# Designed miniproteins, single chains, continued (2): the designs that were tried, part 38

Each design is a single chain, and the fold is of that chain. pLDDT is the mean over its residues in the fold that is shown.

## One batch from the design tools (miniprotein)

Design m5294
Fold by ESMFold2-Fast:
Structure m5294 (fold): chain A 94 residues (1-94)
Amino acid sequence: ATAVEPPPDLRDGDVYAEELEDGTVVIFVSARRDSTPEEVAAVLEKVREIVEKYRDKPIVFHLTRPASDFHPALLAGLRQLAEEIARREEEKAK
């Protein structure tokens, strides 16, 4: 059990997910600030597919760069997905 690090070959526009021993899923997102709308949509779709696959697990997003280095629309989409995950966790606690 070492600290969770992004894969060294993870490229911009790619997404990688890893499940930790405690059941937490870490989603690594790599994208450029100058990404096209199509590239942003593709990254968000990949993240959404992983979120649905692991819908019964705690999910954490790890940006491979500072948030300022990501496209604003991508950050907004990731925040919306994080809010959906939090809502699912709240529903399970009831």
Scores: mean pLDDT 74

Design m5295
Fold by ESMFold2-Fast:
Structure m5295 (fold): chain A 105 residues (1-105)
Amino acid sequence: LREELSKLSSLATGHAILGVAAGLEGDRDAERAHRLEEADLIEEQGKLYKKLGQDKIADIELQIAELTRQRVAAEAAGDRAKVAQLQQEISKLNQQLSELALQAK
């Protein structure tokens, strides 16, 4: 399970980097595809944390996945204010996740 979580985390990070690169090149279809794959991988991590009894970490991961999908939809709609709001919410959740990871051993 720990190895599986590490693999999913690495894949999610890879898709995040590729999504940023595609966005910088103006390839919005590739950017969207990579961001959605990132969200799917984060959701899979959340489900594994739930199986491990790490409910608080699981809930945060699942929330980040959903907000990432909402951000993709807002970007497609051209809603810059909504994108900025969702990005702030995702950043706060990632900070909470980092704090929980530090407390976990």
Scores: mean pLDDT 80

Design m5296
Fold by ESMFold2-Fast:
Order: sequence, then C-alpha cells, then structure tokens
Structure m5296 (fold): chain A 64 residues (1-64)
Amino acid sequence: ADEYAAKAQELLAKDPRSPKGLYYAGLAREERGDLESARDIYRYVAEAHPDTPEGEEARKRLEE
C-alpha cells in the first residue's frame, strides 16, 4: 500500500500548496523507485518552502 501517496493526495486535495502534501508526494515517488520525479518534487519543496520542516527534509534527501 502506498501510504505516502494516499497521504499526499489527501493533503493536496485540501490545500494544493501544502508543503507536507508535496513532501509526501516526493516520498511516494521515491518508494516506487521513481527517483528522478522524487528529486524534482524535493527540489520544488526545498525552493518554494525552505522555512518549513518539509522543505528542510526535502533538501536533505537531495543530498542523499
């Protein structure tokens, strides 16, 4: 079960700008092995929401 994908869909349906929703979308792509799409999402979250915990975690994931 794609727990991160389900959570991302729920959060983004309520708030399409949710940094948490966007971060979970990145985690969902990473779990599926779609590392390129995951990195694109992490980069967006880190750049658009750098002052959030999710933006910081996204930046760390880009560093591996």
Scores: mean pLDDT 79

Design m5297
Fold by ESMFold2-Fast:
Structure m5297 (fold): chain A 100 residues (1-100)
Amino acid sequence: MVEVEVEAPAEVKEGEPITVKVKVYVDGELVAELTFEFIPPKFGIPVVDGDIVTAKDGSKIFVVVALIPESENKYVVKATAGDSKTGDTGSDSKTVTVKK
């Protein structure tokens, strides 16, 4: 079973980066702790970043993090991880508000 935990700030100021921390667990074991930084796009364009982590058994864990515009001043950060060996997936999301 793949589990994902996302940590993101509830609020950032306009022009400040959104720092996103992603923890990935496979069968209850922490396999990755990743940090991503996003600058909110001014035109509502989604931004995607990611990484590939190798688990202890040699399996590839694909991690995708998307910053998705929800409204003019709100973004959803969604992290998804998938185990290439089992096909198991997990995801978590947080909402970030950009204040002027």
Scores: mean pLDDT 80

Design m5298
Fold by ESMFold2-Fast:
Structure m5298 (fold): chain A 89 residues (1-89)
Amino acid sequence: SSALLARLEAEAEEVAQAYLDYARPKLEAMPREEALALLDRSLALTDERIAELEEELAKNPDNLEALRELLTLQAYRRLLEELRAELEA
């Protein structure tokens, strides 16, 4: 249902933001080159897991656990890209 999807998307955004808020001061304490390298690795691993979850959902569209993880990682990926852009500025 659209109502369930909206709730899951809101929960995903909150979880992703909380994780970024925890990670941000640690990344800011690192040398910029090390922070960027870690972010690039995190983005690559996130993209790999998103692809795996998209394949799972193509085969089992009712897998709500996979859907929750996918939405959380999609939100987290966006936040990581935003942080990466901030560090390159």
Scores: mean pLDDT 88

Design m5299
Fold by ESMFold2-Fast:
Structure m5299 (fold): chain A 82 residues (1-82)
Amino acid sequence: GKEFSFEGVVETSDGTKIHVKVTGTDENPKIEFTVDGKTYKATEEELSKLPEKVRKAMENLKKSIEEKGSEAVESLRALQVE
């Protein structure tokens, strides 16, 4: 599959800033994110440790990437208000 890499910031409705890094291929995307200086993987175990707003944002991101691959990465860039 096509390789991709994206780093950006997503802000939740409560003002929490999430630094997101998406890497890998269209078939095997890898999502890492950093909140309050701690880095997490988009796994169920790590998402359960986070506030609900952050967890929902990351779950939505993971679904978009799994369904759309590289197209979801382009959508993330748009969310940063270029």
Scores: mean pLDDT 69

Design m5300
Fold by ESMFold2-Fast:
Structure m5300 (fold): chain A 56 residues (1-56)
Amino acid sequence: SLGEEARREVERLYRRSKTPEVALVAVATHVAAMSHGSPEAREAAREAAERIYEEL
């Protein structure tokens, strides 16, 4: 889905550039994805958001 593609893209961006601005965009994208999709997809989005937040 578009949401999953957006999540993968911001994850790639964050892996290449760990700036606060990229981290905030990545966290926001993952959090938005938690409102849609399967329980597994929502859990994956939550875990990704928490991981990036812990790195800030």
Scores: mean pLDDT 79

Design m5301
Fold by ESMFold2-Fast:
Order: C-alpha cells, then sequence, then structure tokens
Structure m5301 (fold): chain A 100 residues (1-100)
C-alpha cells in the first residue's frame, strides 16, 4: 500500500540520519530527527485522518526520543543503533496495522 511505502522510506531515512549523526551532540541529533518526522507527518496527511496521523506521529516521537537517548549514551556505536532500529521498525509496523 502507499502508506507502507511512506513508512519504509521514513524508516530508511531515520536509520541513515541516526548513523550519520552517531557522534553528534544530542541537540543536533534531535533536530535532524525532528525534521524527518515533520516530513513524515506531512506525507501521512494525504492518506490518514487527523486522529490517525496524530496517534502514529505521537508514537513515532516517543520511540525516536528513545533512539536519540541511546545514541547520545553510546556515541559512535553503530551496532547499538542497528539493534535498536530493528526493534523500532517492528514496533512501527505493528502500530501501522492498528490504523488499517
Amino acid sequence: SKLEEIVDKFVEKLRETLKAHADAPRDELRAAVDEIIKEFEKELSKYLTEEQRKKLVDFVRYLADQLVDLVAEHPGDLEAIDRAFDAFREALKEKVKELK
């Protein structure tokens, strides 16, 4: 579905951004992640109701905050990012199914 394509692109962009900013200060990493989430929310507005979009975006922000904290606590640990990201991807897929 188009929604699944949007989610996959978002997940890939987020992973690339976290790895590219693995040694960045927390504030810089958070700012980069927030911009990607804003783009994701804008794309979702074409396919989801306002309530569905809010639920998904709130969930994504919650998980993204945990990923930012992990990266800030373990700077440069790309393996930790990969492991945490696999869990993030699975959680996001389950949340998307709830909106169908």
Scores: mean pLDDT 79

Design m5302
Fold by ESMFold2-Fast:
Structure m5302 (fold): chain A 69 residues (1-69)
Amino acid sequence: SAREELRARQAELLDQALELEQQYKETGNREYRLQYYAKVSELMTIIGRSGDAAAREEAQRRLGSTPSK
């Protein structure tokens, strides 16, 4: 179904964003950080249009679980 496809796409974008964050931590290259923010922005746009609350929660879990310090 369309919802299952959107969830799969959102999971894919999350994985890509997390991989870019990891590459930034390993290399220190700002390029990876900029790409990370671009992926997050695209993900949030898709989630907003889909109205999928579960996908929104999953995105917050994976992206927002880092301790703020």
Scores: mean pLDDT 75

Design m5303
Fold by ESMFold2-Fast:
Structure m5303 (fold): chain A 71 residues (1-71)
Amino acid sequence: SLMEELQKKLKESSKLAEERRKKLEKMSEEERQEYYKKLAKELEKLLKEEEENPVDPTTFMIRLLERLDKI
């Protein structure tokens, strides 16, 4: 089920987000800027893919979480 996959990804991404938050707090301003640049590029790519091939909201959320987890 896509909903079950989303729930699993949300749990995994929540843990990774907390670890990422702690890492960001220890980063220099320059390191944080580089992180946000990478994040912006991945989000722009995701939005372009959604514009060209719209998917259901559950699938979109799974893709979003997967891209956030790779940064």
Scores: mean pLDDT 80

Design m5304
Fold by ESMFold2-Fast:
Structure m5304 (fold): chain A 79 residues (1-79)
Amino acid sequence: SSRERQLLAEYRLLKALFDYYRDKMDPKNAAKVEQLLAEVERLIRDGAPLATLTRAVLHAEAALVLSIMDIITKEKEAQ
């Protein structure tokens, strides 16, 4: 469906952003984001219900956004 294609596109974007910022992340934050993205990948592979996949993608997005905000905050504090 078009909604499934949107979720897959969002997952790919989150994975690309994680790969880009991973080396600048706090190790605990990186591990958490990696685990949440791995869970999304597992749910995609297992053909999980759309609602379950949507929640997992949103959870991974929230963790990634907070991790990127932590990078920005620490970079400003180092100035």
Scores: mean pLDDT 88

Design m5305
Fold by ESMFold2-Fast:
Structure m5305 (fold): chain A 63 residues (1-63)
Amino acid sequence: MEKLNNLNDEELAKLKEKLAETFDFSEEQQLRLAASRDGAELRELALEYGVPEEKLEELINEI
């Protein structure tokens, strides 16, 4: 995903919001996602928390 490596701060924030709206993360998981510094870190955490890669691709295409 070229888009993921090129996410600016605004796009990263939008992706974080869309993930939070789409999936029921725990408060602890939400804090970790909010603390991610770039798209690669956010993707790694989302996949670890059970978000399918296919769904991540959909959300990235919405921003």
Scores: mean pLDDT 76

Design m5306
Fold by ESMFold2-Fast:
Structure m5306 (fold): chain A 65 residues (1-65)
Amino acid sequence: GEEDAALAGEVVRKLQAAKREIKEKTGKEPKLEGKVEGDKVVLTVEGGDIKAEGVVPLAAAENLS
């Protein structure tokens, strides 16, 4: 639904902001990791002392690839 798309967009923005901050602080581009947990995908970005996580529905993740 439209609400799910808005939530997915917010998750992407959060992860992009964290990725940018990690790159600015560490000088290295962090790896984006995905883990399937039931009907959801947990996306994690980690670098230095910074960690950000976001969750998207598995159905929404299929449309992102």
Scores: mean pLDDT 72

Design m5307
Fold by ESMFold2-Fast:
Structure m5307 (fold): chain A 76 residues (1-76)
Amino acid sequence: DAIELIEKAIEAAKKGDLEEAVRLLEKAARTLQPTHPVLAKEVRRAAEALKKGDVEKAIKIAESTRVLLQLIEESR
């Protein structure tokens, strides 16, 4: 589940485990690519922000993407 992967990535980032957070975001992006390519791109942007050390930006992008995914799933 991409939402669960994003939630775990946010927790890892908040704990300072940036390598694990990037790994989880990249896995979430791969999971989303076939069905939600635009959201997969946003998750990859969050991973890229973490790789550059911008933890705050990464968490904001990841949280926004998680909320949008939850709304889409609730509509189906």
Scores: mean pLDDT 84

Design m5308
Fold by ESMFold2-Fast:
Structure m5308 (fold): chain A 60 residues (1-60)
Amino acid sequence: EEVLERLREAAEKDPFLLETILDHANRRTGKPITKEEALELVAEEARRMAAGGHADSRAL
């Protein structure tokens, strides 16, 4: 999907961003995770937030 494609492109252009995404995903899951799985996890979180899974205190 568009979000996943954008994240993949950004991570390929910026190794620091890729490292940050992997660190976030590893901390979030506590499991060994591949680059593709990490990108999918972050993209899914972004999609959930955009679709109404807001972590916004005012959204309660």
Scores: mean pLDDT 71

Design m5309
Fold by ESMFold2-Fast:
Parts: sequence; C-alpha cells; structure tokens
Structure m5309 (fold): chain A 68 residues (1-68)
Amino acid sequence: SAIEDLFQQAEELIETGEPSVELEVVLGVLDIMNALKMLDEEQITQLEELRSRSEQLRQALETQLRSA
C-alpha cells in the first residue's frame, strides 16, 4: 500500500543518519494522511517515533556544528 511504502521510505532515509529534504517530504505526506484520518493507531505511533528520530538527527547535526 502507499502508506506502507511511505513508512518504509522514511525508515530507510532515517537509517542514512543524516537529515534530508526527502525525509521531510515523506514525513510531511504521512502527516497529511494522519490529518485526513487515513492512519490507524499503530501507524500514528510509528509516525510519532519516526518524527522523534528525525528530530534527533537534526539535534545531532546542530551539536556537531556548535562543537566546531
């Protein structure tokens, strides 16, 4: 399904270890699907976890920039 494909893409992008525009686009589409009530409770939880992991990648980059 399109939803499962988007979750898989987001997980693969997070595994690169770097924040990316592509990850934000995929997560943004999932956020829209959530707003349209297309996601179940398990998928909403997974999206929240993916968002948290994406935020951690950004914080890690910010920390590296502050340490330089």
Scores: mean pLDDT 81

Design m5310
Fold by ESMFold2-Fast:
Structure m5310 (fold): chain A 82 residues (1-82)
Amino acid sequence: MSPEEIEEIKRQVKERLEALVEKALANPEKLAEVVEQMRRLIEEEREVVAKETDPAIKEVGEYGVRKAEEALKRLEEALKEL
């Protein structure tokens, strides 16, 4: 995996998570369910990333977990305001 491929994947991950946050915030009735699902997926992904031996895949995975945690914090704050 080239550095350019890593940056492209990181860009796609960021765009997907930003789109997910916007959709979740537009539907407050489902916000609690989305928060719970994201918590589970982040924990599962952390375990996968911890076991990853390919440094490029590990870097992308660690970036994805971090961006997902940032997205989760935004959704959790919105849920507290309901």
Scores: mean pLDDT 83

Design m5311
Fold by ESMFold2-Fast:
Structure m5311 (fold): chain A 70 residues (1-70)
Amino acid sequence: MFPEPFEVLPNGYRLRVRVTSQRPGSPTVELRLEVYKNGELVKEERFSLPNDDRLPEQLRERVEKVKREL
């Protein structure tokens, strides 16, 4: 799990991951990943991950994939 809600990337990209839904007893957590450049939202991705102890690792893998596409 990211300790900061926001990461600054090379070339001025700024990446934010937000939890949009995390309900008790839900099998999944709904997340929104936003990429900004020069104050503009340039990429938005919505996805669900398992609501278990693997969530931080799976989130990290998803973020790294997005970073490779930038």
Scores: mean pLDDT 73

Design m5312
Fold by ESMFold2-Fast:
Structure m5312 (fold): chain A 63 residues (1-63)
Amino acid sequence: SAVEEGLASLRALAASDLPPALKGALLRHELIHLGFPEEAARAAGDAFAAGDVERAERIIRES
């Protein structure tokens, strides 16, 4: 499902040494590709860039 793929992307990015801003941008891009609403993808990406992994995960699960 799009949710499971979004969560897998979040987990892979969280495990990487990429800069936080780039992690957020990559998560946003992947969620849009998976068909998430643009507002949800942006909110999840912004939360992830800020280091709030739990909020990013919740947005993905609730979309």
Scores: mean pLDDT 89

Design m5313
Fold by ESMFold2-Fast:
Parts: sequence; C-alpha cells; structure tokens
Structure m5313 (fold): chain A 91 residues (1-91)
Amino acid sequence: DEEARIRREVDRETDRRIARLDEELANSATPVDRDIVLGSWQTYLAGREVVVDKLLQQDPNNFVARAEREGLARLREELDRREAELRAEQA
C-alpha cells in the first residue's frame, strides 16, 4: 500500500544518511574534526525536525511527514550512539 511504500523509501534514505555519517566520521583525522561532523549533523537534524513538526501540525494524517519523523528519530538515535562511542574512546 501507499503508506508502506513511503515508509520503505524513507527507511532507504535514512540508511543512506547513516552510511554518509559513518563515512564522514571515518574520513575525520582528529577528534576536533569528528566533533565538527557530529555538530553539523545535529544542526541539520534539528532543522528538519522543526519542518516535519510544522507539517504534522497542519495535517496530522500526512503519512509522508510521519514516515520522515520516524526516519529522523532513527537518525538521532544513531547520531547520539556515535557521539557516546567517541566520548568513550577519549576516556
């Protein structure tokens, strides 16, 4: 069905974003460079969350925005986990 199709597309896009985050972190030579990468992704994520929240306020049944919100939540969990891993490396 349409909702399942949109959810699969958002999941694939989220997987690509996570892979890109990992690639950027792997290509970061110093802890400072990795912090910059993480900060950039946090800023991007926060901006997109605001847009999605506004779309859902206008139409709570917007299944595209709902799927996007789920994708952003997953990306946030992955970002937070990598941030915690980098802090543990430095301890």
Scores: mean pLDDT 85

Design m5314
Fold by ESMFold2-Fast:
Structure m5314 (fold): chain A 79 residues (1-79)
Amino acid sequence: EEFQKKVEEIRKKAEELLKDPNTTVDQVLEYAEKELAEWLSKETGIPKEVAENLAKTFVDLYFRPLAISIKAKRIKEKK
């Protein structure tokens, strides 16, 4: 459950970062992956390799489409 809170925290920050036109999707995903992997390893005590794999999978499946959506939405909001 703390995992979901951390994910939402990262999501909020990712949305803020993506409002900056100079920030790329890949940069935000790399940031989210690092933050989540370090949090998982440090707070839950799971092996670093497992934490990195979980963070990478989750970020790629959840944050990548979200980041792309936010960038596309920003372009559309230039009305």
Scores: mean pLDDT 75

Design m5315
Fold by ESMFold2-Fast:
Structure m5315 (fold): chain A 70 residues (1-70)
Amino acid sequence: MLSKEEAIRILKKALEALENKQYAPALVGLDELIKSGVYPEELQKARDLVRQGKYDEAISILKKILEELE
């Protein structure tokens, strides 16, 4: 199970990757969080939005989750 600190670290890296248009590393980070049971419904939605090219919507979801974890 991921610690809260590890989940925040991975989520911040995924968010940074999306903001820098590095979509493959962002998806890897999201998949790791989903696999570990971190906000699985919300992160699956964010992953699907990234795959659809809806990056701003995905970023909004990740920022909301980050605020809830911090």
Scores: mean pLDDT 84

Design m5316
Fold by ESMFold2-Fast:
Structure m5316 (fold): chain A 77 residues (1-77)
Amino acid sequence: SERILSPERIEAIKEVLREYYALRGETPSDETLEVDARSIAIYLGNIVDSPELARVTMLKEGVPEELAEKLGEAFLK
């Protein structure tokens, strides 16, 4: 609930998403990043119980290791 949608966690996820989209040559709006970050926070926060599991899940989806690690760290916030 509150921990899953922590402002600090949302901002950390937004930073990772901004880097991910930049690698693809995309510059989404802050509003789009907010919506995407909240969706990821809810999805992963409800189905994974550790930062390590969040990182591993993203690696399996083909996210670069450095970004997957940063996303995992976001779930410590």
Scores: mean pLDDT 75

Design m5317
Fold by ESMFold2-Fast:
Structure m5317 (fold): chain A 77 residues (1-77)
Amino acid sequence: MSTEEAEELAIEEIDKLDISEEVKEKVKEIIRESVKKYPKNPLLAIGEAAKKILTLDLSDEDLKKINEALEKVYKKI
């Protein structure tokens, strides 16, 4: 899987979540920034995005949903 494909799948999985649009947009921005920083390593790009998201001041429920979505993408890489 390319880093571009991993980004697209991650964005799609985040958009499917039952969380606020504001949280979705912030998470998608972190994913895009991580992919831009690690364009040749999809595992590192998604892993670093997930790590950065854990530092956000979000509810435990939102963090769980986001982490499960990103883990699903990570396992497909």
Scores: mean pLDDT 84

Design m5318
Fold by ESMFold2-Fast:
Structure m5318 (fold): chain A 75 residues (1-75)
Amino acid sequence: SERERFREYLEKLLEAAKNKDKQQILDIVEEATNDPRLTPEQKQLLGRTASEILKAIDNNDLEKAEEIVQEALEA
């Protein structure tokens, strides 16, 4: 289902955030934006979430990066 796929991408973002792997975060967003089963709204939310994670990593705030994804997963 679209909901399960969206959640899978968020879980991948959480793993990448924990590893501080900026390239993996970008690769995940590219994969998600090209996934025809995700809605445009879900693609936009993933892009925004990834942008916030990247900013947190740039500030060396791993806790905030993980919290951003956890909040998205709980919504």
Scores: mean pLDDT 81

Design m5319
Fold by ESMFold2-Fast:
Structure m5319 (fold): chain A 99 residues (1-99)
Amino acid sequence: SAAEEFQEFLDLMNEAVKEAIDEVEKETGVKLSELPYLSPEEIRAILEKIRDKAIEVFKKKMEEKYPGNEKLVKAGITTIKRLIDIQEERLLAESERRR
């Protein structure tokens, strides 16, 4: 059903973001909870890595489950980018208040 497919789509996005966060935390040695205490350049660099990795993982999962559904893949990528942008705006505002 459309509802089941939509839930699977959301689950794939959530899995991709979680995997990206875990991988970037391991690669950088920085936890997400530490981001508000970093410089604006460091915050941007880490969030960009998370975004790019989440998109990469999401694309791979979507190619296997929904082959040829370019519109659905692009919708997910747009959503991931927006979620990361919102977090960047929030973290940069918190960082600015501490300087």
Scores: mean pLDDT 85

Design m5320
Fold by ESMFold2-Fast:
Structure m5320 (fold): chain A 96 residues (1-96)
Amino acid sequence: MPETLRLIVASLAARYGDVDLLERLGLNPRAASVTSRRPLSEEEWEETWRRLLSGLIEILKKEGADPEVIETLERLREDPADREALERLVDIIERS
């Protein structure tokens, strides 16, 4: 589970060019940008993002995950550029 959250943070950081956050996670910014076989369009990325996060949130709710994790992921599902939610998710990963 922590690895899944880490991949979510890395995907957002790579998408929005947050080099500092990628480095904070111990990731090479250039390597992290190659997470798919081809680049997605903005609309394809946002649609895929919403779908994947919705599925993950439902799984985590069924598994009895921390409400803080659920709330943070729901914020990121609606606004993947939410910096405050992203930082909160990083803090959750670091203490997991």
Scores: mean pLDDT 68

Design m5321
Fold by ESMFold2-Fast:
Parts: sequence; C-alpha cells; structure tokens
Structure m5321 (fold): chain A 78 residues (1-78)
Amino acid sequence: SMREEFQKIINDKSLTLEEKKKKLVELYEKHRDEIQATLRAWLEASGRTLTDEQVAALTDDYLKSALEDGIKEIEKAL
C-alpha cells in the first residue's frame, strides 16, 4: 500500500534526506490518479458537485500538503 511504501521510505536509514524527499515525490506521483479517483468518489458521496478541473486542483492541493507533512515526518526521524 502507499502507506507501507511511505513508512519504508521514512525508516530507510541508508537513504539521505534528499533521497527520501525524491522517493516521496515519486511515491505520490505514482499514486496521483488513485488519490484523485478517491477524492472524487468521496466528494460525490458527500453530495458535492465539482468540475474535473476543481477535483484536479483539490488533488494537487492535497498532494502538496501530504508532501509537506511527509517531509516534516522525515525531518523528525533524523
């Protein structure tokens, strides 16, 4: 799962901070379409009607926040 891959990256003592950041970006990019589909389904289930552009923008905002939080978690593990 994405969470298991994330934990492996954070806990990998052989990787530098920059290598961990790069792998984290690659992980989120790999799962971008999956996350976007999940967000869309959740928004539709909550009765919200959004355009494809709005869902894409929310996905980008979510990924940006998730990446920032992931970097902070990596920094804490140092």
Scores: mean pLDDT 80

Design m5322
Fold by ESMFold2-Fast:
Structure m5322 (fold): chain A 66 residues (1-66)
Amino acid sequence: MSEEEIQKLLDKYSSSSTRISFSELLKVAEELGIPREEAIRAIYSRSGNPSILTKDQAIGILESLL
């Protein structure tokens, strides 16, 4: 899956140009077929504050699970 396709999904669920919430990121992961528990684990592993992430951080997390 291309980075551009991931970015479009992030933009679909996030109202911000630069950030995404934890709940919005979980919805993107679900659309990508990533198990919820694996998505949660990866987010917490890569972020000290998982409530809000940058979209660049989100792309890195999702790519690590794909």
Scores: mean pLDDT 78

Design m5323
Fold by ESMFold2-Fast:
Structure m5323 (fold): chain A 75 residues (1-75)
Amino acid sequence: MAEQAERLRKAADELLAQGKVNEKGRTILYGAARLVEAGMPKEEVLKTVEQAAKAFGLSEEERKLVIDAVREALE
């Protein structure tokens, strides 16, 4: 769990540094890391991330990057 959360934070920081996501995308990934640390199931984390990305108005490209980062970290 802690390792998966750390992967999410690292991915968030790297994607922001590369300009591939904005601060909202990073915030969503950091939120996902906290949900993982709280023991939330993978399906629920992914659903929450998808809803947050839609609510924040992320582009299709940013939504894909954020969702893919969560899926990779939770495998």
Scores: mean pLDDT 82

Design m5324
Fold by ESMFold2-Fast:
Structure m5324 (fold): chain A 92 residues (1-92)
Amino acid sequence: SEELRKKAAEIAKEETKGLTPAQRYAVSVAADAVLEAFEKGITDPEELVERAVQAARDELKKLGLTDEQIDSAVEAARRVARKIAEELLKLK
């Protein structure tokens, strides 16, 4: 749904204010992963969040970032993924 993508993008945009480039990238990856999992029929909020966090972590590992940068970015991704998952579940 275009409306669900717009909602996820709006939440990600608001939550990325003041974040580092690595954190913004992780949030973007996580937002897409939450939406994809939800559209595939996953409705467990913890599974939605963990799938999004894993997707962000996998992408960040490819960029040669330090463990500290990866952990910081993954925590930002987890926070935003949870907010997106909660909003998507309210629409069901």
Scores: mean pLDDT 83

Design m5325
Fold by ESMFold2-Fast:
Structure m5325 (fold): chain A 67 residues (1-67)
Amino acid sequence: SMKEEGKKLASEIAKKLMEQGASPDEAISTAVQTVYQKFKDKLDRDELQSVVNSAGSAAVKEVEKYK
């Protein structure tokens, strides 16, 4: 599903940014914005919000590994 694709993309972006020394806030924000830009023209507003919210949660879980 696009929701699972968004979660995977967000986790990959957050991981790469954390490995490059980005702050957790920067990694999460960039991951969420990238998912939003990828899906904004493909999903209605409610579906887009659901995908973006799930992507945000996935990014948060990824950055928590770098405690």
Scores: mean pLDDT 84

Design m5326
Fold by ESMFold2-Fast:
Structure m5326 (fold): chain A 81 residues (1-81)
Amino acid sequence: MLSEEEILERAKKLIDSIAASTVAKLGRSDRAIAVLRSELEQVIAYIERELREAGFSEEKVRKIVEELRRHVEEIIAQIEA
């Protein structure tokens, strides 16, 4: 089983990859931000479900989800800059 740190690292890398792909396709635009918010929330929801099914505690799931949501907001802030 992956550690919390390994899950966060892999999930952040996936989020970064999706963000880079979306920006490459749509540019640094309000449309790109809207698409990213929608797509990344779906990715986070999927990860949350998978972690619960894998037997992670509610506390660990919450921490991972909150950290991923923070990372998404940091990416969006960088696109807006």
Scores: mean pLDDT 83

Design m5327
Fold by ESMFold2-Fast:
Structure m5327 (fold): chain A 60 residues (1-60)
Amino acid sequence: DVEKRMATLQAGRDALEPHVDQLSDEQLDEVRRLMRQLADQGASPEEVQQAVREAVERAL
């Protein structure tokens, strides 16, 4: 479902956006890779938002 996948990726981007200036390029790439992996596995927008927030917290 392309629509669901796009919504999931957008939710991840929205969760990451406030922190882009706080993370290195390598850390940003790791979080974006995680978002794509979870979206490919059928994760919900809520699941990806939570995973992104946890990944950002671990990186800081």
Scores: mean pLDDT 81

Design m5328
Fold by ESMFold2-Fast:
Structure m5328 (fold): chain A 74 residues (1-74)
Amino acid sequence: SMEKIKKLNKIIKELSKKDPEIAKVLKEALEKVLSGDFRGASEHLVEAYKLAQASKDEEVKKLAMEGIELIGEL
C-alpha cells in the first residue's frame, strides 16, 4: 500500500543518517519490488539483513529489520 511505502521511506531516511549503506540497500530493494523484480528485491533484503546483524547500533538494527519486514509485506 502507499501508506507502507511512505512509512518505509521515512525509515530509509532515518537509516541514511546512521548507516547510509543499509539505507541504500533497502532503497534498492524497494525499487526492485516496485519494478516487479522480486528476486532482486529478495537478494537485497538478505544483504540488508547481514549488514544489520553486523551493526553494533541497536537503533540501526531495529530500523533495518522494520524496513525489511515492510518491503516483504509489499
Scores: mean pLDDT 87

Design m5329
Fold by ESMFold2-Fast:
Structure m5329 (fold): chain A 68 residues (1-68)
Amino acid sequence: MTMSEEDIRTLLDIILSIPNPEAQVIFARWAASQMSVEDVEKLLAEMERRNAPQELIDVVREVLEEKK
């Protein structure tokens, strides 16, 4: 399933709204694991563009490498 850029931005807003950093990382990993490689690449690009926490970028990148 291919997500729109708006869907990716909304997903990132939801992730960033999680007040607990550990829960935020767990949710991001789970969400990325359910997405296509293309959608995970879009999420990673949006995270980098918005200067998301490095721990979130790292976990999403890890999931992306696992899917390749």
Scores: mean pLDDT 81

